# Designed miniproteins, single chains, continued (2), part 105

Each design is a single chain, and the fold is of that chain. pLDDT is the mean over its residues in the fold that is shown.

## One batch from the design tools (miniprotein)

Design m7648
Fold by ESMFold2-Fast:
Structure m7648 (fold): chain A 77 residues (1-77)
Amino acid sequence: MALKITGVDEEGITLSDGTVIKYEDIESVTTEDGLLVITLKDGTEIRVDTSNLSKEQRRKLLPLEVDEGIKLIVEAV
């Protein structure tokens, strides 16, 4: 099941299950079926639904942009 983002700050992202992902722990980010797939440095993959984010919150995710597909998520409405 894909998790939703409930908080975005300068250090990381908070998910709907209470999980906090720090930007420094992120190895890569890809896009799959409109979901953000975050791979952590330990090999953990987390699927995140960004559809509930405001424009400001989406802009805070731009530092995670390692794939052109993330721009499509930010611009997709």
Scores: mean pLDDT 65

Design m7649
Fold by ESMFold2-Fast:
Structure m7649 (fold): chain A 59 residues (1-59)
Amino acid sequence: SRTIELVKERELAEFRELYAADPEAAREHAKRKFGEELSLDEYIARMEEEAAKAMAAEA
C-alpha cells in the first residue's frame, strides 16, 4: 500500500542519514530492529523484504 511504501521510504532515508553521520549508531539501530548488525545494503534489502511481506499481507 501507499502507507507501507511511505513508511519504508522514510525509514530508509533516516537510516541512510544516520549511516552517513555515524555508522556505529546505524549498526546498533539495525541490530535493535532486526536482531543483527547489518551493512547499509543489507538494511535496505531487509526493509524492502519487510515492505513486500506487509503488502502481500494486505492482498
Scores: mean pLDDT 80

Design m7650
Fold by ESMFold2-Fast:
Structure m7650 (fold): chain A 86 residues (1-86)
Amino acid sequence: MIEELKSLIKEAIEALRAGDVDRANELIDQAETLLQKLRKEGADPEEIEKLSLAIGSVGAAVVAKQAGRTELADSLIEDAEKILEE
């Protein structure tokens, strides 16, 4: 559930750090699908908002990595990790 969603986001971060942008994109698509399901099922709105921000940061990092903007991608990954640790 929420922990499963966090696991998907963490795997996407690891894939990006390994340079596997395609895998990271697939994992983020799965995370977005699960987030929408949890939102519809009445999961805690505060947790959903927090995880939505983390997914957004990783998604932006995927785009930055594809554009060769490595420093921006790294910053966005750090933002996502801080959100997950709170």
Scores: mean pLDDT 85

Design m7651
Fold by ESMFold2-Fast:
Structure m7651 (fold): chain A 80 residues (1-80)
Amino acid sequence: ADGVLEAAYRTGAERARELFTSAYEKEGLEAGIKKVEELVKKLREEAEFGYQRSEETGQLLLAMARGAEDAGKELAEELK
């Protein structure tokens, strides 16, 4: 079970890094931060609905949201 949640966390982090880098290269730091914040918000909203269907689905989406949020914070700190 732990390995599945860890994989979801890493998937969220990778998606956040890709979105941040793409936005950063075109429009700078604030655009990168905003794209990751939008991803995190979407994943948290999807997790809320996921919990209504199954506990496992909600937990996976929440793990992805946490990974995305952590990656976004790391990138923002590095590129200040």
Scores: mean pLDDT 83

Design m7652
Fold by ESMFold2-Fast:
Structure m7652 (fold): chain A 86 residues (1-86)
Amino acid sequence: MEVPDTGDPEVDELGRRAVALAEELARRIEAEAEAEIAADPSKRGEATARIVGARLLVVGAWTTVAFGTREDVERELAALEAALAA
């Protein structure tokens, strides 16, 4: 996913980090959901909902970088770092 240009180099760098972390978290969630579907096909609906949620994390990070303030980007980055640490 392409990181939008905000016109502030510091915010752009924070935005690149936020989107990269969101994509990493999404890949982890998607891989776990796919493994759950493979192990138990009855969980396909729940696992697919988690995959959709994972893609929305990436869209959310991108939207925050594109339209949010520096403070919004910093909060998104902190939230993604916390989620990856859990």
Scores: mean pLDDT 78

Design m7653
Fold by ESMFold2-Fast:
Structure m7653 (fold): chain A 102 residues (1-102)
Amino acid sequence: MLEEAVEEFRKGARYAKEAADVAIQAGDLETSREFLEAAREMAKAYIALQNGDVEKAVEEMEKGIKEAERALEVATSPQAREYARKAIEEMKKGLELAKEAL
């Protein structure tokens, strides 16, 4: 369970970064910034989980999901939206797995 949560956190962060990269290429600088913030919160969750701080990992993951969902609402690029959906899916899966470790 915990190792799977770590992997889902890592996938989520990658998809959030890809969403940010696509958004900036489309000229959507604000959406790119929001996706980068989501990726940053995912990185914090990943580090917390690796350190065994499951409570902090859950908190940071919930922040990452919320940030990614806000970015998805304003994203204009279909490709950025697709990567954002994948990021949110992996983030939510990782969150459920992390909660099982509590």
Scores: mean pLDDT 80

Design m7654
Fold by ESMFold2-Fast:
Structure m7654 (fold): chain A 75 residues (1-75)
Amino acid sequence: SEAVKKVLAEAFKVLRDGFIKGLSLEEMEKKIRETIEKVAKKYGVSPEEADRIYELVLERGKRALETGEFVPPEP
């Protein structure tokens, strides 16, 4: 879905910005959750789909903290 792609893009942007700023995982989780909720409502993504997006983005954040690297999705 194009709507899901837009939510993912905004969520990963927040994750990347948080990583660059040196935010903790907990602080990034809060910002990512808030962003996903707002953007999902804007583009009509269901709460169930938004929850799946949140879990995917958090997995990427945890991996980035473990490896010290974050590679954002292609534009």
Scores: mean pLDDT 76

Design m7655
Fold by ESMFold2-Fast:
Structure m7655 (fold): chain A 97 residues (1-97)
Amino acid sequence: STVTIRAYIELPEDEAEQKKRLEIAYEFTREVEELAKKVGVQSAGAVIERSPGEKPTLVISITLSGTPEQLKEAIRRIEELAKKYGIDSIEVEPPSA
């Protein structure tokens, strides 16, 4: 089975704060990759993209492959990790529930 997890980080107008948010995105992504290895799911890598608009947003897309049980465990731990980094906006495609 394969799922894609997307995490969203709003970017402020201040350039120094944007840099801090980018560092958070990279650290979060790195921990997710390490977590994937521990759970035994295969990662196709992570993509970090800037979405333009009135509120520019970083979109982190991570594609994971594994058994349904491994993916459920990975998603649970990733959601917990996101809360640790202050990332409240996460989507899972397709929905695992």
Scores: mean pLDDT 80

Design m7656
Fold by ESMFold2-Fast:
Structure m7656 (fold): chain A 91 residues (1-91)
Amino acid sequence: ARAVVDAIAESLEQMAEIYREQGLDRVAEALLELARAIRAGDAEAIERAAEEAYKALKEEAEKTEDPIKATGLLMLGLAVRVEADLAIELL
C-alpha cells in the first residue's frame, strides 16, 4: 500500500515540475501541497489539498484561450481528485 501511495505522490511532484516549467506556478504549488498531504497520510489534509488543486486547475483552464490546453487542465483536475480518493483508501 505505501509503495502505491508514494508512487501517487511522486507522480504529482513530477507533474508539478512540468507545470512550473510552463509558468503555471499556482497549479504547481497546489499539486506539491497535495503530494505533501498524501505523504503525510492525513485523509482530511488530502481532501482539502485535492479541492485546492482542482480549483487551481479549473481557474487556469478558464483563463487559457487554448481549448486543447483548457481540456488538458480540466482532465488533470478530475484525475487529481480520483488519485486523492485512491490515496485515502490505501491509507
Scores: mean pLDDT 84

Design m7657
Fold by ESMFold2-Fast:
Structure m7657 (fold): chain A 102 residues (1-102)
Amino acid sequence: MKEEEEKKKEEVRELIKEALEKQIENSDISEKEKEELLEEAKKEEVIEKKLEELKKQIEEAKKAYKEGKITDEEAKEYVEELINMSTVDAIIEILKRLKEIA
């Protein structure tokens, strides 16, 4: 069980790195700015900060769904899928979806 949690945490870190790299590569900024952001994305503290931001966003999205504040039907369906997942599993799902869009 603890070993499975450690594996999931490593998967999350790897997916965050990939998602950040894809987000930077696909942004409408200069190549110089992309290179600078890619170097920042390699830092462990940046990855940890992004993980905490994603956790907060997921919890806020779940709360908004429960309070009926999500009016977009596609967003509502997506959050409904995430609400039944653990926060870690929801992060993995979001990051994988972001990777496919890139």
Scores: mean pLDDT 70

Design m7658
Fold by ESMFold2-Fast:
Structure m7658 (fold): chain A 90 residues (1-90)
Amino acid sequence: AANPLPSIESAIYYLREAKKLIEAGASVEEIRPYLDEAAENALRAYEITGDERFKKAAELAKKAADPSLSREERIKYLEEAIKILEEAKK
């Protein structure tokens, strides 16, 4: 069976980098590639494990790319996705 851990760790990495960039004043357009990579890696973990928490984390990463969100709402979605992935990694 494929190991989900590299995909989980990559998803967490990209979400954390997106959060740092947003906190430093980056635009949604600048962080979008990080959110796309996070969602893709979370979905890979879901395909390997069948664990719905990875699917939820991918959905939150995609929601964080919505340009209509406030900075605070975007950070909240990123923090929720990171928390879910850290808990699912255990």
Scores: mean pLDDT 89

Design m7659
Fold by ESMFold2-Fast:
Structure m7659 (fold): chain A 68 residues (1-68)
Amino acid sequence: MLSEEQLRSLGGQIEEAARRLGTREMAEVLATLLERLSQAKSLEEKREVLLEAKGRFEALAPDIRLEP
């Protein structure tokens, strides 16, 4: 289970990596993450949103590791 601190770190890593790669698909992952994260009402929902974004990101960029 990811702590709030780990979730913040993961979100930052996704944002930085998406900006570095600069692809349309990465921009969509980031936009969806930010939208869903802003709508999340609980820590559990935020965790689910960030883990989904992490999985999508790793599928698009398997050579890049994101730490929780």
Scores: mean pLDDT 74

Design m7660
Fold by ESMFold2-Fast:
Structure m7660 (fold): chain A 90 residues (1-90)
Amino acid sequence: SAAAAEALRERLVAFVRRRAEEGGTSEEGREGLVTLARVLVESAAEGSRDLDERLAEALGISVAEAREARRRFLGEVAKLDPELYAELQA
């Protein structure tokens, strides 16, 4: 549902904010991570198969770089917040 997608988006944005706060991430880096989280939730809600292409367009990078960025981000979520990672896979 739209409400469930919004709740998941808020949790991903909170994860990104916490990481930026603790890691001293640049403003550009924070915006990139927020964009990544937004596209992940929107694509999951829409059932889109073109996730890496949508990420590439949103971030202004190649599809291969978007795939690697998604892999790294999800790996960090799985390591630091396994509960959130489980919800992203449900």
Scores: mean pLDDT 71

Design m7661
Fold by ESMFold2-Fast:
Structure m7661 (fold): chain A 75 residues (1-75)
Amino acid sequence: SAAERERAIKEMEAALERAKAHAAKSSPQTAEMLNAEATSALYRTRAKLTGSQEDAEKGEQYAERALELSKEIQK
């Protein structure tokens, strides 16, 4: 139902905020990477639930950013 979908989205948004709070305990570079990964996961999952092409594209962009940051962290 629409109500169940709305609850799932709100729960995912709350999970993203918790993930960002945990990431903030890491180094700045690691925190930025973890934030990008978590944000990508939210956009991709929300895109699957809603069919939003914009969310799908943003999810891919954040995934690419996380990969780029991961390569920088490895020296």
Scores: mean pLDDT 82

Design m7662
Fold by ESMFold2-Fast:
Formats: sequence, structure tokens, C-alpha cells
Structure m7662 (fold): chain A 98 residues (1-98)
Amino acid sequence: SMAALVAAEQQRREDIRREVEEILARADEVIERAKRLKEEDPSVKELVDEALRYASEAIGYATAALMAADRDVDKAEEYLELARRYLERAEELVQEAE
């Protein structure tokens, strides 16, 4: 039914907003870990700087997903997937630097 389709799209938009909040929170954790590691051990600077670049990309795509969520849910989900991949890479690099 049309009502069920509209409700499903609204739920998808709510899911996107919730997942964006999670990605932004995790990106903030990566940034704080990276700042600490860079201050404690200058030898990991390259890994930390790369992690910060990937965290920045994750924030950018998460923000793009939020902006797209009300206009194009499919595009918002595509941006959200990109944000997750960049975040996972940032977390991996910080873990490697530890």
C-alpha cells in the first residue's frame, strides 16, 4: 500500500539520522585517540595523519547523508555506506598506530 511505502521511507530516513549520529560519535573517538597517539609517540605521525584524513572523509559523507536524507533516501544510504567505510579505515589505522 502507498501508506506502507511512505512509512517505510520515513523509517529509512530515521535510521539514516541515527546511523549518522553513531558515525559522527565514532569519528570523534578516532580524532581524540589520534591526537593522544600523536602527542605520545611522534613515530606514528604518518598513520595518525592518515587516520585523521579518513575520519574527516567519514564526517563529510555522514553530513552529505543527512543533507540528502529528506530529498533522496537512496543517495543518503549510498553516502552513509561511504562514511562507514572511511570510518572503519580510520579506526583500523588508529589501531595499527597503537
Scores: mean pLDDT 88

Design m7663
Fold by ESMFold2-Fast:
Structure m7663 (fold): chain A 79 residues (1-79)
Amino acid sequence: MATAVITFTAPREKSAAAAMAGVQAARREGADVEITQLSDGHWRLTITAPDRERAERAARAAARAIEREGGTVTDIEVS
């Protein structure tokens, strides 16, 4: 199993939409997703997939969805 962690920020009014878009995009790639609010407008998605390639794919899909909704991806870690 592999894990990808995405950290992102979003304006308050866009935070929920950006977070949910990221979760849905990663789940469409067949990954499990946990979401954590780190602080106001600062979020983390933990994406779990069977292998590294799927984790990277899910992370890229989530990052694109977050940015499309007005979020800013600050970090992506894959292990």
Scores: mean pLDDT 84

Design m7664
Fold by ESMFold2-Fast:
Structure m7664 (fold): chain A 83 residues (1-83)
Amino acid sequence: GKSVKELLKEAWEEVNGDGVAFLQKEFSIPASIAEQVLTLIRNEDAKGIIQLGLENNDTAAITLGMYLYGNPELLKFLSELLK
């Protein structure tokens, strides 16, 4: 089986550098907050993603933020991938 990082890299290549499309496809982040989530990932701000999800009642953003908070190495990887 492929690693999570390998799967994310392949998914990123399929969307040709479209970070909003990547977040919608891979993490079910709604279009209304996808740009804000992308900015928070680039800033390595997992707590900000959780807060944004809570403010917008978006379970996908809360789940993603909590996952990245518990996995700072993956957050760093995504911040570099989604440049």
Scores: mean pLDDT 88

Design m7665
Fold by ESMFold2-Fast:
Structure m7665 (fold): chain A 110 residues (1-110)
Amino acid sequence: SELDKLIEEGKKNYDKIRERLSPEELAVLDALATLLAFRIYSKNLSDEEMLEEIKRLAEKRGLSDDQTAYLVYLVKKHLENFKKASPAEQVAAVLDAIGTLLEAELRRRR
């Protein structure tokens, strides 16, 4: 499937993307992946719906193809983590992701 191909590409590009992007850019992508994964998990979205949500966000943020594949891989990892997490751990992860995005937005305005 297209999703499986993007997961494989993201996994292959993982180290390369982490070396190329700043810590701030990596934190933003991880926070976005966490929030997308929680939305997919909480709404029980299909693989097709998940891929559409990720592609929409990637287009809106102007992500490259390799960054989009990286985001897909992160979403898959966070989704598997949410399936194993307690409700308290799920809430903590979501709040941490929101905090990261708010800090990034405030830094962008300085």
Scores: mean pLDDT 86

Design m7666
Fold by ESMFold2-Fast:
Structure m7666 (fold): chain A 80 residues (1-80)
Amino acid sequence: SGNRKRIDELGGQATELYTNPDVDAARDELLKIYEEMIALLKEDPRYQRQLRVAQIQKEFLITNPDIMKQLIKRSYEAKK
């Protein structure tokens, strides 16, 4: 479907944000990305699993603001 390319682009943007040293700015942009991704995923029942994952990730960012620090730290450690 036409939504697949945009969903993939949003996923790539989310991954890049995990390397952003501005944790608060990265978190705010991730929330926007997950909101757009959720809206697109709701349109196609084939993405039910990805929709659930995106919803969980958005909720986790809202309830756990320090998660961005943990994700950035893990990304940095993985590059060693």
Scores: mean pLDDT 73

Design m7667
Fold by ESMFold2-Fast:
Parts: sequence; C-alpha cells; structure tokens
Structure m7667 (fold): chain A 75 residues (1-75)
Amino acid sequence: DLKEKIENMSFEERVKLAKELIKRVAAGDESVMEEDYKILAILEEIFKEKVEKDKSYGEKLLEAVGPLLSALAAE
C-alpha cells in the first residue's frame, strides 16, 4: 500500500519527499520514525529501477538531488 502510493507520485513529488526526509535524517531530527526510513528505502528502489531503464531520468535525478548529496558529503 505505501509502496503503491509512492509509485503513483510524480517525479517532482518523489524528489521533494526524498529531499525532505534526507535533510531530516542528516540533521538528527528526533521526529524521524521507522516508517520514514521505510519510505526512503522504497524511494531508493524506485529511483534505482527508473535510472537503470532511462538515462534521462538518471540525469534529471542527479540534477535535482546532486546539490543536496554534495552538501552532505562535504560535511
């Protein structure tokens, strides 16, 4: 059910959700629950599957999340 809801999201909605959750986890937000980590795992699987099938999707994903990942890695 949760996986189906995430699969039915637009690319933009999935990216926004992933960025919000990653920022909260990185900040040590005590409100992050086990369910939030499960959502992140589902998002990772969906992104991985789509990137493997579509190079343009992979390029768009890197452009959208790359700056956030670089900022976290530079920490």
Scores: mean pLDDT 75

Design m7668
Fold by ESMFold2-Fast:
Structure m7668 (fold): chain A 64 residues (1-64)
Amino acid sequence: SAELLQKQKEVLLGLVEAYEQMPEKALATVAAELETARAILEAVKDLLSPEQVAKLQALLEEAE
């Protein structure tokens, strides 16, 4: 649903902000639910800017 996608987008944007401020904490959070985070990014990537997508992809790869 549109509401779910909007909430998921907000969660990922929060992770981008957390990564800027506290990268170690953001990495630990993503690593704990890596598969879920990847699925959410795939679902909402078209709602994010290319820069936000690239940063989230880097965060997910770094958390692996």
Scores: mean pLDDT 76

Design m7669
Fold by ESMFold2-Fast:
Structure m7669 (fold): chain A 80 residues (1-80)
Amino acid sequence: SPMEETILLARIIALSSEADYTIKKAKKEGDREIYEEAEAVKKTVDQAKTLIKQGKYDDARALIDEAEDKLQQIQQKIQQ
C-alpha cells in the first residue's frame, strides 16, 4: 500500500543517513572494521529498497529491522 511503502522508505532514509554518518566518522578515525560493518548495513538497506519496489513489504521490514540492530551494535562499539 502507499502508506506502508511511505513508512518503510522513511525508515530507509533515516538508516541510510545514520550509516553514512558512521562511515564518515570511521574514515576520519581510520577505523577500518567500523567502516566495513557500516558499509554492510548500507548493502542491507539497498536490498530492502529492492524488496519495496517488488511490493515485498514484510521481507523489506525484516531487513530494515536487521540493519537497525546492526547499526546500533556498531554505534555501541564506537562509544568505547
Scores: mean pLDDT 86

Design m7670
Fold by ESMFold2-Fast:
Structure m7670 (fold): chain A 70 residues (1-70)
Amino acid sequence: SPLDQQIQQIWDQMQAQAQALLAASQAQIAQNKPSKEEALQLAREQFAAMADIIAQGFEQILELKEQAKS
């Protein structure tokens, strides 16, 4: 359906944003030569940013579904 296509576009955008964030994080870890503990702390900090991307995408999908019912 047209609604399913719009939802898929939001998922695709969310995936692209998440992949870009992960690539940037991997590059930063490789550059910094961190200890195991330092690398894990950096990963935890980046996880919070990933959670925000997911939350924003879900909110858009939920709003779109709500409008479709009206």
Scores: mean pLDDT 80

Design m7671
Fold by ESMFold2-Fast:
Structure m7671 (fold): chain A 78 residues (1-78)
Amino acid sequence: MLEEFVRQLEETGRIVLRDPTPEAVRDAVRALLELHKQGRTDAEVVFEPVDGPPTPEQLEAIGRALEPVVREYERFEG
């Protein structure tokens, strides 16, 4: 998944995630970080929920999955 997201961002500058799992969100944000490290600040990830807004439980799961990527962003900025 991560390699496909990196490729898509390199080719189009944009990923659209429909009803994503926490793992898909993590991989997409990690791919975005790789593009940002390359100076591609125009790259973006768009979340398109199909079954309505995410629940608090889904947001917490996404937050936990994103913890390693958030630490990588902090290291990139520092």
Scores: mean pLDDT 74

Design m7672
Fold by ESMFold2-Fast:
Structure m7672 (fold): chain A 70 residues (1-70)
Amino acid sequence: MSEKKKKAIELLREAKKYLEQGDTEKAYQLIAKALQTSGLPESERADLQYKIFSAEDKLKGIEEAIKALE
């Protein structure tokens, strides 16, 4: 796994913790930073962003994005 993907996963895990605490604004900022840090092509970043923000359960959306990066 690349170091960029590893850092992106860490940022997504941090975003999940903030979302669980009710800090939605900080969680969403961390999601954006994770996607930029990931080193993924724009199309794959857009797909992950869509999966997170279109999910009825945003926590589940973040978990699915983490699995996609592993």
Scores: mean pLDDT 80

Design m7673
Fold by ESMFold2-Fast:
Structure m7673 (fold): chain A 98 residues (1-98)
Amino acid sequence: MKKEKLRKASVLTSATGVLSSGAYSSLLLLKKSKDPALRAQFTEDAKLNYEGAKKLAEESIKLGKEIGPEAQPLIDLSKKNLERAKKYYEEAEKLAKS
């Protein structure tokens, strides 16, 4: 049971990293694009990646707290990945409005 929960928390935490990278990729594409339709798409992609990272980070953190101290590195990494995804989305939203 505890080992299965730790594995699930690890998978969720890894997914927050993928989504954080997705938000960053969308931001980089937005910075390079001059097409209004593509800029709107990349801004929305950054938002969806951030919202996904938030949902999975909340689930990983909750599960990690249930597991205890052994899961603390996964909680910390999920928080860090969520913070990065939020920062990339906020930068994308600001850039899209300018």
Scores: mean pLDDT 89

Design m7674
Fold by ESMFold2-Fast:
Structure m7674 (fold): chain A 79 residues (1-79)
Amino acid sequence: MLTQEEKDALLDRLVAHLRALGIEVTPEQLEKLREIAAKLDPDVSRREAAARLVHSLETEAGLPKLTPEQRQALIAAAE
């Protein structure tokens, strides 16, 4: 079960890795991502939570389209 602290840590790892890839995350996008992370199912694995959050980067948070390699790197970094 994912706690709120674990969800926040997952998001922080994803944002750090996005910035390491040269992808800018605005304060507005970060707030949207925090809302999405808070709504993640607590009964999923960290890897599944990371995969769902990465999917939401493009579809819900309005970040630029990620390559398949970037998506895999982000999921691996967050788990």
Scores: mean pLDDT 78

Design m7675
Fold by ESMFold2-Fast:
Structure m7675 (fold): chain A 98 residues (1-98)
Amino acid sequence: GVIDKLAEELGLPKEKVALLMLYELHGRDRPYNPAGLDLIPDPEKLLEAINAGEIGRSPELVKALAESDAVPNKETIEVLSKIEPSDEFLEELRKYAV
């Protein structure tokens, strides 16, 4: 999956790659939206909408992903592995390569 390829390319463990994906989705220089996780629908439906380009970097999605533990849980990693990142997003993550 995408996380496995990025982990190999960046020389980082999968959990760290997932955390960096969350950081980039959050947007380092953008205000965090405190909307709350309770407003996020079923994660599988959310993934379908992201892959269809209907949601993207919504404040609600950013909040839901950013509120994950410092080491993202298995469910969060599974969700992130289903996202189809743009070339621009992948280039941002590659900046963390050693």
Scores: mean pLDDT 52

Design m7676
Fold by ESMFold2-Fast:
Structure m7676 (fold): chain A 89 residues (1-89)
Amino acid sequence: VTVSPAELTAKPGETVTLTCTSTSGKILRVEWYKNGKIITDPRFTVTKLSDTTYSLTISNVQPEDAGVYTCIATTTAGTETASATLTVV
């Protein structure tokens, strides 16, 4: 899998989107992690765009949202991970 963009800079109050794309099969399940912790905040919305693409949308970005975002995708080919970094300025 890949996460795009791999690096993203946002200002507080902006809305940003990260896209997780499978290169090796159909996505069966996606989990998003921030700095190794599962994301449960309702400001974070996971959307299925296609069988190979899921997005994470972060509404009303806060300084605390800066960090490493990891997509863990369970695909028909196995489990894959990719990460992106969000900077808040």
Scores: mean pLDDT 82

Design m7677
Fold by ESMFold2-Fast:
Structure m7677 (fold): chain A 64 residues (1-64)
Amino acid sequence: MPPVELSSKVINVMGLVMGRKFEEAIELAEELLKQYPDSPEVRSALASAYFGAGKVEEGRKLLE
């Protein structure tokens, strides 16, 4: 189970994606993934950021 702090940061990543700040969203999500590599929530958030930035292959690899 992810800590509450992780859930809040994932929401932050999704907020950046919604605001079209894809580079910032990718940077934050990559930092979270390094700390929580097995988190499906972080992987999904990073994939969303990559798809928004047009980095389709990087996003797809996170969902495999």
Scores: mean pLDDT 79

Design m7678
Fold by ESMFold2-Fast:
Structure m7678 (fold): chain A 71 residues (1-71)
Amino acid sequence: SAARAVAEQALSLLEKGDVEGALAVLQRAIAEGLLTSPAAINHVQAARLALERGDTEAARRSLEAAAREAL
């Protein structure tokens, strides 16, 4: 699903320390309306806000939740 793909890509970028790349992926997914599930949208939005404040652990947790909701 789109939500899983977005979450997995952002998590991979965070694992490599690419916070800017992860933010770009999440911002694009939100702007282009790639996510249709309210739960997935909420988790991706929470991850974006966490990265904007420098909280990579909170972002990772939210992205794991987004990937889980895509099942």
Scores: mean pLDDT 82

Design m7679
Fold by ESMFold2-Fast:
Structure m7679 (fold): chain A 92 residues (1-92)
Amino acid sequence: TPFEEARATDEEVAERARAAEVPSDINKQSALDTAAGILMAAGEYRGAAALYERLVEVHPDDAFSWRMLARAYRKLGEVEKADEYEKKAEEL
């Protein structure tokens, strides 16, 4: 069925996302940022937030990643988290 075809593609994408799990270092930041941006564009805000959380753990001084994390949580309706992460970006 068409749903099974879409599911197979999603399974491959999920497998690739797991395989692209970034060690906590700067060399893979661009891959996380790209993946998170794609998820934001797709409306997958929870997944995007998880990837941006990893980015800010690796680069706690990157204001852009903190702003994107805040945006993702704002889209999820988690306003308190969004405000805290925006404050972190402003302090950088």
Scores: mean pLDDT 69

Design m7680
Fold by ESMFold2-Fast:
Formats: structure tokens, sequence, C-alpha cells
Structure m7680 (fold): chain A 74 residues (1-74)
């Protein structure tokens, strides 16, 4: 779903920026470009796994902030 994908990228980007993680920000941007172009390369899948790991770390350090961002996207 287009809306779900857009919100997911928005969440990942917001979390990466909040964490000050430039590598995660770059990974989210690469993933978004690949998906928008209708491509899902192995590089994009690697970026997705990297972003997921960073999101988990942010959640563990800032669970309330993470929950608030998720609620706003819902």
Amino acid sequence: ERELAERTFALALAVARAAGDEEAVAAVERLRREVEAGRLSEEAREAARFVEARLKEFYEKNPEAFAAIVEELR
C-alpha cells in the first residue's frame, strides 16, 4: 500500500534523524528511491535490515518517543 510505505519511510527517517545516525538516514533514502523506482535490489534489502536494527536501538533508548512517532503516523 502506497500510504503505508510512505508512512513507514517517514517513521524510519524521523527515527534515524532523531538518533543522529547519518548512515541510517542515507540507508532510508536509498531504500525509498529503490522502492519508488519499482526496484528492490539486494542492496535495498541490506539497507532495510540496517534500518530495522537502528530502529530497535532507538526504541530501547527512547521507547516513549518511538511510541509517540508511531501513534502520529497511525
Scores: mean pLDDT 71

Design m7681
Fold by ESMFold2-Fast:
Structure m7681 (fold): chain A 94 residues (1-94)
Amino acid sequence: SAQNQAIAQQAAEELLAEMLERGLLDEEEVERMEELMRRLGISFGQLMAMAEALVVGDPEVEAWVREHMTPEEIEFLRRLGEALLEYERLRAAE
């Protein structure tokens, strides 16, 4: 629904802002994310979902990234997933 879409967009914007404020991401990494999203033709939500799935060892996502990304891009995506999981753990501890 339009309401669910608006909530998802707001959550994504808040997540990115909080990760930047906490030093889990920097502005250069955000620019690198935007370039990767543009090149792969995926959304921010899809990139974050892939990053998390890669860190938790999803074999389908791991196979996909090996086909479509360089080793350096895969390591960057893994770092993004670890940063996202760390953010989630920090919020759960509050």
Scores: mean pLDDT 78

